# Designs tried in a protein design run: designed miniproteins, single chains, continued (5). Part 68

Each design is a single chain, and the fold is of that chain. pLDDT is the mean over its residues in the fold that is shown.

## One batch from the design tools (miniprotein)

Design m18504
Fold by ESMFold2-Fast:
Structure m18504 (fold): chain A 90 residues (1-90)
Amino acid sequence: KAEELIKKAIELIKEAAKAAKEGDKEKAAELVVEALELLAEAGKIVTDPEEAEELYKKFEEEAKEAEKYLEEVKKAGAMPALEKALAARK
């Protein structure tokens, strides 16, 4: 279910922001990568344009919240760790 994947991805981004604030930049990066993988999987499941639009509207507020948490990860200096974590995956 695409909604479950999106919800889990948002939760992982929130956890990443917390880890970054605590100084664990590597853990923050790993959590962001996991969230991106879940969002990519959700995108493959949603094949109906109407369903995609409904999901976008439903999660618009949560997406704004996740964007704020992602900015906290960036401000904590976790971006170099994120680049390395992404490069480690195929």
Scores: mean pLDDT 75

Design m18505
Fold by ESMFold2-Fast:
Structure m18505 (fold): chain A 93 residues (1-93)
Amino acid sequence: MTVEEVLREAIEEVEELRKKSTDPEVQAFLDALIKALRYYLENKDYEGAVMVLNAARRLAEKQGHTEVKELLDRILEKLQEAGVKPVEPKPFK
């Protein structure tokens, strides 16, 4: 599976979780995440997508949104298997 395919499937899985959620706070969180992931997908910024997913996972864990955290853990694992590199800053010259 390509990084692009994993990210497309990830967006669909987040949208499905959003539809199943009854918590307005979780719904708003997932809506913001979907918008961010779509932006990174359109710009082919897969490193940015991984960064936002890591930030979202940490926030979900802190807030006790266990189902969100578990979904994000699975998505991040699939993206790592697909070969997404971490963001590396350019060396200062």
Scores: mean pLDDT 79

Design m18506
Fold by ESMFold2-Fast:
Structure m18506 (fold): chain A 68 residues (1-68)
Amino acid sequence: SELDLVIQRFVEEANKIYKEAKSIEEFKKRVDELVDELTKDLSPEQRAEVRRVADTIINYKKIEEKEK
């Protein structure tokens, strides 16, 4: 489905951003921009699904950074 392809692209791009970002704040900003770009043509329900995936990844990375 279109949603599955968007989620796949999102995860691939988010992983690249994570490797490049200097801080968790930069990572979150770039991921938020990526969600907006990839979901502009999706339904509100589909956009909410991608947003949930993004928020989950961001939260895990925040926890990981604090636990080091």
Scores: mean pLDDT 82

Design m18507
Fold by ESMFold2-Fast:
Structure m18507 (fold): chain A 74 residues (1-74)
Amino acid sequence: STEAEKRAAVLARHSPLLAEALLAASEGRLEEAAALVARHLAREYGREAAEEFIEEAASLDERAARAAREALEE
């Protein structure tokens, strides 16, 4: 298994969404990773925390930020 898979297994005990996001990011699936992170933040800390993350993500990868915004509309 990869280093990312080992770390995701530990993280899954606390946050399944963040574990999946870490695996997606390690595989270059940045749009899926951003969507999973936004969903986790909205669930644990509220929509404002997710929106703050999306604003920061937009400066690095606009497509990932768009995927994260769309995930919050579900």
Scores: mean pLDDT 81

Design m18508
Fold by ESMFold2-Fast:
Structure m18508 (fold): chain A 103 residues (1-103)
Amino acid sequence: EAAILAAAVAALASSTDAASLLALAIALILLGKAAAAIAALSKAIALAGSATAATLTALGEALLAAGNFAQAISALQQALALNPSNALASILLAAAQAALAQQ
């Protein structure tokens, strides 16, 4: 499965569709594949030419799962700057701040 997932990520990383890459990244986060999710989200942002609240929220979630709490906080704060009513970004920001405090 890990090898198949890595091949699927590589194939989808050649996609010109940022929405498909965001959907892939969310699936990768749910499967515990944080590094692959970060790569897919970076490609999605590059293809879109800018980060959206949705891509930044997903990036923050992937960074939190990877243990990169400081970068997760930064991404989630940017997501909330774009959409202050994003409840998921607010919850993930609180989780990232709590995790950083435990380090």
Scores: mean pLDDT 77

Design m18509
Fold by ESMFold2-Fast:
Structure m18509 (fold): chain A 63 residues (1-63)
Amino acid sequence: LERARELLERAEEALRAGDRETAGRLVQKAGMELLASGIALPSAPSVEEAARVAREAIERAEK
């Protein structure tokens, strides 16, 4: 979870900077780390939506 969180925080930083390509790659890596922890994410229509879904999954798993 920690690695997925770090990757997601970097992805959110890239989105704030307008770097959607870097954000997309980082969100994909965060999703792969979540999958390794048994958490599968649904397909999302945008990088912003994918980041939101990953954020919610991490927060839920941290409970």
Scores: mean pLDDT 80

Design m18510
Fold by ESMFold2-Fast:
Structure m18510 (fold): chain A 60 residues (1-60)
Amino acid sequence: SVEEVKALAERHGIELSDEEAEALVKFTGGDRTALEAAINALKQGLRVRVEDGEVVLERP
């Protein structure tokens, strides 16, 4: 869920908007390991972007 993703990101020192959390749920299909990997990528400076309905992790 969006709340679970936000809580997981907060444990890594990352604050997510509801839109970013929803995008991560969609991107990972709710898989916890994939969510943790995505959050670790965000912690390393990557950003979540939605382009034409697709979720992309990239540098700003």
Scores: mean pLDDT 71

Design m18511
Fold by ESMFold2-Fast:
Structure m18511 (fold): chain A 87 residues (1-87)
Amino acid sequence: SELEERARFWAERVRNLIKEAAKLGKSKVVINADPDPEVARWTGEAAIEAAKEYKDKLESVTLRASETDDPEVLKIVEEANAELKKL
């Protein structure tokens, strides 16, 4: 579907952003969640996977629900941040 293709595209961009931040020795990465819950879920999962791979090169990776009050997106962000905090 169009939405799944969009979610996959943005998830890959999030993985690459975290990879490049790790190469540059950035201590903190903040990812703004998409207001669409499916895109937010895919990008949150991508952020967790990339953060696991580069945990020794990054101080933190966090998600923010900027520009949205959607309870589903807020829950996705909270759950992803709980997983990121364990790293």
Scores: mean pLDDT 83

Design m18512
Fold by ESMFold2-Fast:
Structure m18512 (fold): chain A 62 residues (1-62)
Amino acid sequence: ARGAADQILDYIGEDDPELAERARRLLEEGRVEEAIELIKPWLEKNLPPELAKKAIELIRSL
């Protein structure tokens, strides 16, 4: 089943597939904070601040 985190990573992957794959691997390993720090610059550049914050909080809640 696709979770909210998978949807966020798919969205990133349309622009930067290597970044999305690296973040997905970190999440599979339980390295949630490392995955967040990896994608955070992309989210802050490409999303409004409120949506970037929500994306980070959704991933952190895993």
Scores: mean pLDDT 81

Design m18513
Fold by ESMFold2-Fast:
Structure m18513 (fold): chain A 61 residues (1-61)
Amino acid sequence: AEERIEEGKKYAESNPERGAILKEIADKLNKIGDILDKYLEAKKAGDEEAAAKAEEELKKL
């Protein structure tokens, strides 16, 4: 288990540019996830205004 984690770290260290790009993608996906959660919560509450705001935020990404 530890060996595979160590290999992953070495891979990221040997190609820092690739690591930076993957981090940017992960950060963007996390933001999309947060907005999607807000959208689903608004839809469950029947709050069409809050749902529209979440869609607007998603379109700006």
Scores: mean pLDDT 74

Design m18514
Fold by ESMFold2-Fast:
Parts: C-alpha cells; structure tokens; sequence
Structure m18514 (fold): chain A 66 residues (1-66)
C-alpha cells in the first residue's frame, strides 16, 4: 500500500509540475487532483489525510515549476 501511494504521489507531482510550467487552466489541475483523491479514497485513506497529501503535492509541484 505505501509503495503504491508513493508511486501515485510521484506521478501526480510530475503531472502537476508540467501543468504549472505550461500554464494549464485551473480546471485541468482540479481534474487531476480529483482523480488522485478518488484513487486514495479507494485505498482507504481518510479525507483529512488525502487533503494533507494534496496540499504537500501542490506545494512541491509549484516549487518545481519555477
């Protein structure tokens, strides 16, 4: 489970970084976040934990896109 979660986080971070670099619309970023949240929920994570992980990923992707 942890390895799968880390793989998903890496994939999302890379995708969001690319979207930020390319000035993608907020709607596309929101779709990727929603897809990731649904996958984590299916793995049994709480909404609170999912929210914390999304915040961490967004911050990292934004910094890497500079």
Amino acid sequence: MQAEIEKLEKELTEKLTELFKNKAPLSEIAQELARYAARLKALGLSGEEIGARLQKILNKAYEEAK
Scores: mean pLDDT 81

Design m18515
Fold by ESMFold2-Fast:
Structure m18515 (fold): chain A 103 residues (1-103)
Amino acid sequence: SHMEELRKLTEKLREKLKSEEDRKRAEELAKELVDQVLSLQPDMDEEKREEVRVEAELVALAEVLIENNTGLEEARKGLQLVVKYSKDGLLVAEALELLRRLE
């Protein structure tokens, strides 16, 4: 399942954050992304909301890792999975923008 792959990679990226400040920043960024997606799709069912939460957390974790210049290979892999599997245009656009920073 692609969601199992996303969850595993999200956990791996989370483990690479060593500071409390970085963890809080990733949580804040993930919440902002989820809130933006849900504001555009208010009738989204719970299964899709859970997928959005996992994808948003992965994107947020990748952004913090890129800012810290750590875990860049795992961040790239995670962002590529979001681009490949996400059905949300906002999350795909954010993942593509972060992938450009890795070029």
Scores: mean pLDDT 88

Design m18516
Fold by ESMFold2-Fast:
Structure m18516 (fold): chain A 73 residues (1-73)
Amino acid sequence: SAGRRAAEAGIAAAEALGLSDEDLSMVRMQLAILLTHNRVEEMPEALRETLLKLGVSEEQAEAVAAKVAEALA
């Protein structure tokens, strides 16, 4: 499914940023919640906002969100 591909893309992109296991668990949980509630269209922006709160740069957060949006297309 597109939602599952988007979640996997978001997790892989977040892993590539070198986030801690704790921060990655936060990302996984957020994407799992959106996938479970069929709110997959919210994944790019929700992940962008979460990454910014975790201290990821604006540029990196937007790049991850773009990969998730691409996987949803």
Scores: mean pLDDT 85

Design m18517
Fold by ESMFold2-Fast:
Structure m18517 (fold): chain A 66 residues (1-66)
Amino acid sequence: MKYLVTLHGSEEERERILEELRAEPNAKVEQLSERQYLVTLSGPVAEQVGIVLRLIGEPNAEVKPV
């Protein structure tokens, strides 16, 4: 599944979220702009759902399926 992720907030918060995403073995992160990223998730559905729920829980992140 592919998701468009927009990261608002501070550079520090953005870097933390990106580090967490890049640490996921089944996540591919592509930078589209300063604050927009295309995240491609693979692997088990339960792990994909877990990652999406974590992103939705971030107060300065917007997540949209593409």
Scores: mean pLDDT 82

Design m18518
Fold by ESMFold2-Fast:
Structure m18518 (fold): chain A 62 residues (1-62)
Amino acid sequence: SMMALEKAKEAVKKAEEAAKAGDVETARQYAIQAGRYASLLEGEEAEEIERKALRYLLDAMS
């Protein structure tokens, strides 16, 4: 669980960095990873990561 949370945080951070750089494909890939890790977790922090991951994923598909 702790390792999955750390990986989810790292993935969402990389998705944010890629999105800010305009790298839509990289942002999408990290958003998918963050969502997968966060889906294995329960709690407010995991829910925040899932929401951010979904936003980046949907933006990348638009």
Scores: mean pLDDT 79

Design m18519
Fold by ESMFold2-Fast:
Structure m18519 (fold): chain A 78 residues (1-78)
Amino acid sequence: SRSEAYRKIAELLRREKELQERGAPQEELDEFQAERNKLILEIKEKDPETLEEASRIAEENAGDVDKTIKELEELAKK
C-alpha cells in the first residue's frame, strides 16, 4: 500500500495547486484542508516512512510543487 499512499499524496498536492490557482473561496479551501488532514493522519498511522519520504522530497523541491508531484507519482509506480 506504499504505492497507494504516494499516489494519494500526489493527488492531494494536485488538488491543492488547482484550488490555489483558480482562487477558490476560503470555505472550499477549509473543506479541502480538513480532507487533507484526515488523509495525512491515515497515512502517518499506516505507513509513516512513506509520509517522511514525501516530506523530504517536498523540502528538497521547495517552491516547485510540480516536481514534488512527479517524483511522488514515480515512486507510486514502484
Scores: mean pLDDT 80

Design m18520
Fold by ESMFold2-Fast:
Structure m18520 (fold): chain A 80 residues (1-80)
Amino acid sequence: SPEAELRAELDRVEKKAQEAIENKDIDGLRQVILELQTLIDRIREAKRRGEVSDSIANELIDRALTLAEKLLDYIREMEK
C-alpha cells in the first residue's frame, strides 16, 4: 500500500540518519535532510492523489520535519 511504502521509506531514512550521527558524518546528515525534503514532497503528492488519508500524511510529514529539525540542530552544534 502507499502508506506502507511511505512508512518503510521514512524508516530507512531514519536508520541512515542514525548511522550518520554515529559516524559524525556532517555531509551524510545534509544528504539525509535532502532525502527527507524529497520524501515530504512525495507524501504531500500521495495525499493530493487520495492515496493516503490527511491524518496519515500529517503524521508522516510531522515525523520527517521533526527529524530534519533535529539533524539541522545537530549540524549547527557540530560546526561551532
Scores: mean pLDDT 88

Design m18521
Fold by ESMFold2-Fast:
Structure m18521 (fold): chain A 82 residues (1-82)
Amino acid sequence: MKELEELEEELSEYGGGLIGAAIKAAEGIKEAAKKEGEKLAKENPEKAEEIKEELEKKAEEEAKKLIEEAIKEALERKKELE
């Protein structure tokens, strides 16, 4: 996430690593969903593709939401200081 890394660096004074923490949490969500998807796919081979896609999509949405909230909070802190 090149743009997010740049935003984390620019907003580090305002967020104190808040964006970095959200990125780590987002990575954890994606990894957990991938492992769960592989497990469920083994239990239901006929639906393996659907299960993996659904879980990965939900994880991507949750990860994106966490990062967007962290960016929003850091930007609000910056705005209050200005």
Scores: mean pLDDT 74

Design m18522
Fold by ESMFold2-Fast:
Structure m18522 (fold): chain A 56 residues (1-56)
Amino acid sequence: MSSEELVKAAENALAVARALKLSEEQIEAARTAVDLAKQGGSEEEVARLLRKAGGG
């Protein structure tokens, strides 16, 4: 996944978590994933945070 695609995926996950009113822990994980993706963090770490945000 490109850096731009990774950021979009993380932002979409955060928007969905907020729209569905998921737990604060899940929303926080999605927010952290967005920040990490924007900073050029590893795709692997962002994917782990997104799985946590989705309840995995």
Scores: mean pLDDT 77

Design m18523
Fold by ESMFold2-Fast:
Structure m18523 (fold): chain A 66 residues (1-66)
Amino acid sequence: MTPRDYLIRYVSQLVGVPRGVLRRMSLAELAELLSKRIPGVTPADIRRMLATIAAGLAHRAEEAAA
C-alpha cells in the first residue's frame, strides 16, 4: 500500500466518506474535509502526514531487509 492509501483509510474512518471518493481528492480538498473533524488542518499538515507514513514504511522495509 502507498502512504496515500494509509492516509485515505484514516480519513475515511474519521469523516465517513468512501475511500473511492477520497482517492480522487487533491491534498487541499482532503485538508478541507479533515478540518471539519480536526480544526486547523492545512494542506501542509497533509503533506507532513504523508511524509511521516512514507518514512515509517521505508524504515520497516529496511528493517525487514536487514
Scores: mean pLDDT 73

Design m18524
Fold by ESMFold2-Fast:
Structure m18524 (fold): chain A 83 residues (1-83)
Amino acid sequence: MEKIKELKKKAEELKEKAKKYEEDARNLEEAARYNERLGKERGVEYFAAADINRVGAEISRELAEKYKKKAEELEKEAKKLEE
């Protein structure tokens, strides 16, 4: 029973990390769109900032997916032990 609790707790922690990375990705995408608008109106240096934000968003999305898959693996393992 203790092992099942540990797996579920770790899965929940990974889900929380995934949610935070998804939120980070959304915030970075919003910042990228804002900087792209500024680049069109004020100067090309804002396009570089937009590109950096987009790369950061992609990395955050990739991390979120990895943590989600890890959480699913742990949940499946816990269910198998629930026999």
Scores: mean pLDDT 83

Design m18525
Fold by ESMFold2-Fast:
Structure m18525 (fold): chain A 69 residues (1-69)
Amino acid sequence: PSGLARLLRGIGNQAYKQGDYEAAATAYQSAVDIDPDDADALRNLAEALRKLGKTEEAEEYDKRAKEIE
């Protein structure tokens, strides 16, 4: 189960490095949907959302990541 979530986070990381923040956010969101307790995926999703100007959504995911850690 965690293998697919890790793969999706990896895809998101690659998209983020290429500056494709929409693709990164989509991949990280899919990883979070599979593993909602993946603090790394939650923080990465928040960063991608911040790059897209979705600051309020990013803050919510950052809060969730902090509650898990």
Scores: mean pLDDT 84

Design m18526
Fold by ESMFold2-Fast:
Structure m18526 (fold): chain A 65 residues (1-65)
Amino acid sequence: SNALLRAIMEAELAKLSPETQAIVEKAMRGEHTDEDVAALAKALGLSPEQARRLLESAAALHASL
């Protein structure tokens, strides 16, 4: 496990809005909906493909920590 990576991830999550943080935390549990993808894309100015990739990466990163 990478304690430093976990600490960095937690610090970055704390910088997000509460709504965006909740979406990312749900994604880290392996859960996201099309509404979550759309909301994240709108909040961060990303395409739906970029937002989906980010949510999938959050789950993979959390599983590797």
Scores: mean pLDDT 74

Design m18528
Fold by ESMFold2-Fast:
Structure m18528 (fold): chain A 60 residues (1-60)
Amino acid sequence: VEVTVEKKDGKYIGTAKAGDLKITLEFEGVSEEEAKEAAKEVGKRLAGLAELDEQKRALE
């Protein structure tokens, strides 16, 4: 799982990617560390979702 946090326009943009799944989050009024932690949490959930999709394909 790839997690990136970028500072843009006075806020932090977090991107989490797992396989073909990608989600972008905007954080305003938080620290860079808080944005990174939140993005990592979302990334872990996204990885779990991708694993479930792979399991579904194995059942088909």
Scores: mean pLDDT 74

Design m18529
Fold by ESMFold2-Fast:
Structure m18529 (fold): chain A 61 residues (1-61)
Amino acid sequence: KEELRKLILRLIGLKLRKIGLEWDLENLDLSEEERKAIEKELEELEKEIERIEKEIEALES
């Protein structure tokens, strides 16, 4: 019960961070180094989001 709630809250936080980084890539004048750093962080966020979503599904079964 408590574990599911914590995973959902973490998932929301990760998705909000992803939206913010995607907005930065589209709207800010970034150096190539800054852009690559954000792209790498987005890749890692996407992997973590997928992992947590699968954990939530397993707990809801």
Scores: mean pLDDT 83

Design m18530
Fold by ESMFold2-Fast:
Structure m18530 (fold): chain A 60 residues (1-60)
Amino acid sequence: APLEPVSEEEAKEALEEAEKLAKEGNKHKAMLTLIALAIESGASGREETAKKAKEKLKEL
């Protein structure tokens, strides 16, 4: 676990990685990445980032 909350740039990178994994057929890894991002963002009070992660989960 990181020592600090997820940054906006880290969140964007995580979303891009999840989309890449989904396109490669690694849906399970993509889902885990998005779930982790949603939890970390929720714990950090970053509601918009958590919503984006949940939206990407629904796209899978």
Scores: mean pLDDT 75

Design m18531
Fold by ESMFold2-Fast:
Structure m18531 (fold): chain A 71 residues (1-71)
Amino acid sequence: SPLEEAERYVEEAEEALKKGDYEKAIEYAKRGVEHALEAMREGDAARGTGLAIRAIGLSAEGALKLGKPMV
């Protein structure tokens, strides 16, 4: 289901982040957001919202650690 796919991608993003693979962490997090939004549309609004927020956070953290250009 989209909810289970979102959970899997969020978990893989977190594992990639822990291993220092920030590019993969960002990609998995993006996939997690996509599937979480689909889960919300299919009726899993509460769990889907939580997964989307978590995935967005993981993507942001990965981006901050991967590249640090400023201005």
Scores: mean pLDDT 80

Design m18532
Fold by ESMFold2-Fast:
Formats: C-alpha cells, sequence, structure tokens
Structure m18532 (fold): chain A 68 residues (1-68)
C-alpha cells in the first residue's frame, strides 16, 4: 500500500515540475519577445494564470497525501 502512495506522490511531483517548467517557458517568451502583439501577451498571461492555479491544486493534493 505504501509503495502505491509513493508512486502517486512521484507522479504528482513530476506533473507539478512539468507545469512549473511550462510556466517558466511562457514567462521567458513574454520577456524575450517584446514585439508580441497585445492579444498574444494577454493570451500568454492567461495561460500563466491557469498554470499557477493547476500547480497550486497539485501542491494541495501532494500535501494531503503526505499527511496521510
Amino acid sequence: KKEELMKKLIELGIEESLLAMEKALLKLILKRNPDLSEEEKKELEEKIKELDKKIEELREEIRKLEEE
């Protein structure tokens, strides 16, 4: 049973890391491409906000599992 819990924690940790990397990449694109249109900037900012929300949800799931 403990092995299954650890596997799930590892999987969630990988997902969190991937989302964090995607967020970092989008932030880098915003910083490095000053010629992006206002529409493109807005879309990237919305994506970053969505990723922040997903990351926080995953972190909450990880914390709950660790407390069991």
Scores: mean pLDDT 81

Design m18533
Fold by ESMFold2-Fast:
Structure m18533 (fold): chain A 70 residues (1-70)
Amino acid sequence: SLAAGLAQAAADARAVAKLLEEKGLTEEAKAVLAYAAEAIAALQAGDWEAAKAALGKALETAKKAVEEIE
C-alpha cells in the first residue's frame, strides 16, 4: 500500500540519518530526521502529498551529505 511504502521510506530515512551522524555529519543527520518526522506526521494526518514532499527533501539532503563524505 502507499501508506506502508511511505512509512517504510520514513524508517529508511531515519536509518540513513543514523549513518550520517556516525560519520560526523550531525547537522545533516538532524535535517534528515526532521524531514522524516514531518513525513510521519503527514502520514498520520492522511496527507500523502505532504509526506512525499518531506521524504523528497530527506532524500535530497541525504544525497548531498553522502557526496560530502565520498
Scores: mean pLDDT 80

Design m18534
Fold by ESMFold2-Fast:
Structure m18534 (fold): chain A 122 residues (1-122)
Amino acid sequence: MLIRATTDTAEAQRELARLLQDVRNGKLSPEQIIANIERAIEQMLASTDEDLALALAQGIMDIIETVKELGLLSKEQLIEVLERVREALEALAARSTDEVVKKTLQGLIDALDKEIEEIKNS
């Protein structure tokens, strides 16, 4: 299943929740998981609404944690996805003019940096 493009924060949260359940229930192949994360990244970067962008960022992080916990991607695939998400969050933070949004995004980036390091050293 692919995430649908939306400008509505509540609809984005519903789509992300459905994706998270599909991941948890083993309904998606590794390729489908990666494709859905990439679609969520594209939607996040295309958003002009900072609340929507933050909701998408949080949803992406929830999906990644679930994928990691369930071992659904290889170590190589997981590192590539984490690095791609990190790059996208850096780009989002760099364009933001809101210091609270920037601080929130930096917290997510710091969490990803720690997780990438832990996986590489495992």
Scores: mean pLDDT 82

Design m18535
Fold by ESMFold2-Fast:
Structure m18535 (fold): chain A 84 residues (1-84)
Amino acid sequence: LSEKLRLEAEGAMYLMAGAVAEKQGDYELALEYYIKAAEAFEKAGDYKAAAIAYRKAAEMAEKLGKLELAKELLEKAKELEKKA
């Protein structure tokens, strides 16, 4: 298992964990998992998956009233979308 494959698997696991937390209404936990997923995908060079995860994280930040963080996460997603 290459480090890239390991990081992609890690990203996928955190993305799923974030989705479960979001469905349960735990937006703080969902935010944490979506950021971890995005970071793992970004390290793997999977910019498309990283952008998706950052957008989900931004939505969670908005639900929590963390508008500055939501803006930063959305900008990060848009930059990565240009590389995907």
Scores: mean pLDDT 89

Design m18536
Fold by ESMFold2-Fast:
Structure m18536 (fold): chain A 95 residues (1-95)
Amino acid sequence: SLLDRVRELKARVPSMSEEELRAALEELEELLLEFMKNLDDIPLEEALELLDLMLELAIEIEERTPEDDIELQMRAGALATSAATLKVVVEKEMK
């Protein structure tokens, strides 16, 4: 499941080298795209958990990215913003 894939990535990221963080972000970007494509088919509770995990991962990747890798920092920040914004939208749909 998408949730299992995000949890697996979250378990791997803390042990990753800085060089591996780009690949981790690319995997997370693909997971967010798949989430967006399947949003209507995901239970609301699972969607919120997925977005929280994706947000936490994006923040962790951004914080661990070297200061001189502006591209990777900007991409991780953009992903975190997207996940946070989507969470607000999903939460409003529950009312």
Scores: mean pLDDT 83

Design m18537
Fold by ESMFold2-Fast:
Structure m18537 (fold): chain A 85 residues (1-85)
Amino acid sequence: SAGEKVREAIERARKGEISGEEAGREIAEAAGVKASPKAAGAAAVAGMGAGESLTAEEAKQAAYDTSGIEVSEEEARKVAEAAAK
């Protein structure tokens, strides 16, 4: 599933097997979003960490707080939804 691909990319980045930017590209493709690789990766990490009920605003804020990457509210919501599946 798209969510499994998103989680796999994040895990590989955490293990240092791929760069965060490379993981972000895979995440954007799996989630079907146009976000930059950095933005997609940051939003997915925030979504996985916060749980299924994360709001778009919370996902955007968490991504920025943890990685310094700015993500639009819409992109954060799309990626968080994909990561939760």
Scores: mean pLDDT 61

Design m18538
Fold by ESMFold2-Fast:
Structure m18538 (fold): chain A 80 residues (1-80)
Amino acid sequence: KALEEAEKAALEGAKKGGPGEAGRLAGRAAAKAAGLDELGKELAEGSGLTAAGMAHAGGASLEESAKLAAEAAANMAEGA
């Protein structure tokens, strides 16, 4: 559930605002799906942003960066 919501949000974000927006929206969606508080939302956003930024810096496409951001955000949100 968290991964599916994060992936949808990340792909939408990537199309509109690039890897940073993909990571941010992935984190927010994952935290919302997992029922996390504000701290959990910030941690999930940070995880998504870091994953998207690293992937993009490493040469990944926007779509690849978005998917990696979604995985990182969902893992953080569900792992707590």
Scores: mean pLDDT 81

Design m18539
Fold by ESMFold2-Fast:
Structure m18539 (fold): chain A 75 residues (1-75)
Amino acid sequence: SVDERVQRYVTATNQLIASYKSNVAAGDEKGAELNKRGLQNSIDGLQFLIERNTNPELKAQAEAVIKQAQAAINA
């Protein structure tokens, strides 16, 4: 279902944010760049999915994670 896909993306995006921050802190530029690409893809995927989702709580969770991912890659 769309809801299951959104929840999966939310979980994966949170893990990618943590990995990105860890790689930036460690000076792993190559790892950070791969995580950044993953985050950009996750943002696009979540935005596409929430346009079709009518569940307000799940939409709010997705929007919060999108904002966190955008903040992480723009820092």
Scores: mean pLDDT 85

Design m18540
Fold by ESMFold2-Fast:
Structure m18540 (fold): chain A 62 residues (1-62)
Amino acid sequence: STEEIIEGILNEDEEVLEELKKKWGLSDEEFEKLLPVILELLKDALEHDPELLEMIIRGILS
């Protein structure tokens, strides 16, 4: 499930992004501004620290 969520974010899956936006309580404008930063951080973490990435996503979804 965590891997599917990460893949959904990286692929900009509308359903996955909508759920995250709701979970974080962000407006459409705030989420659109934040999304490029999240994508870069996730790509970097996925390459260099996948364990930390899983912990972050798990924390967000809890």
Scores: mean pLDDT 75

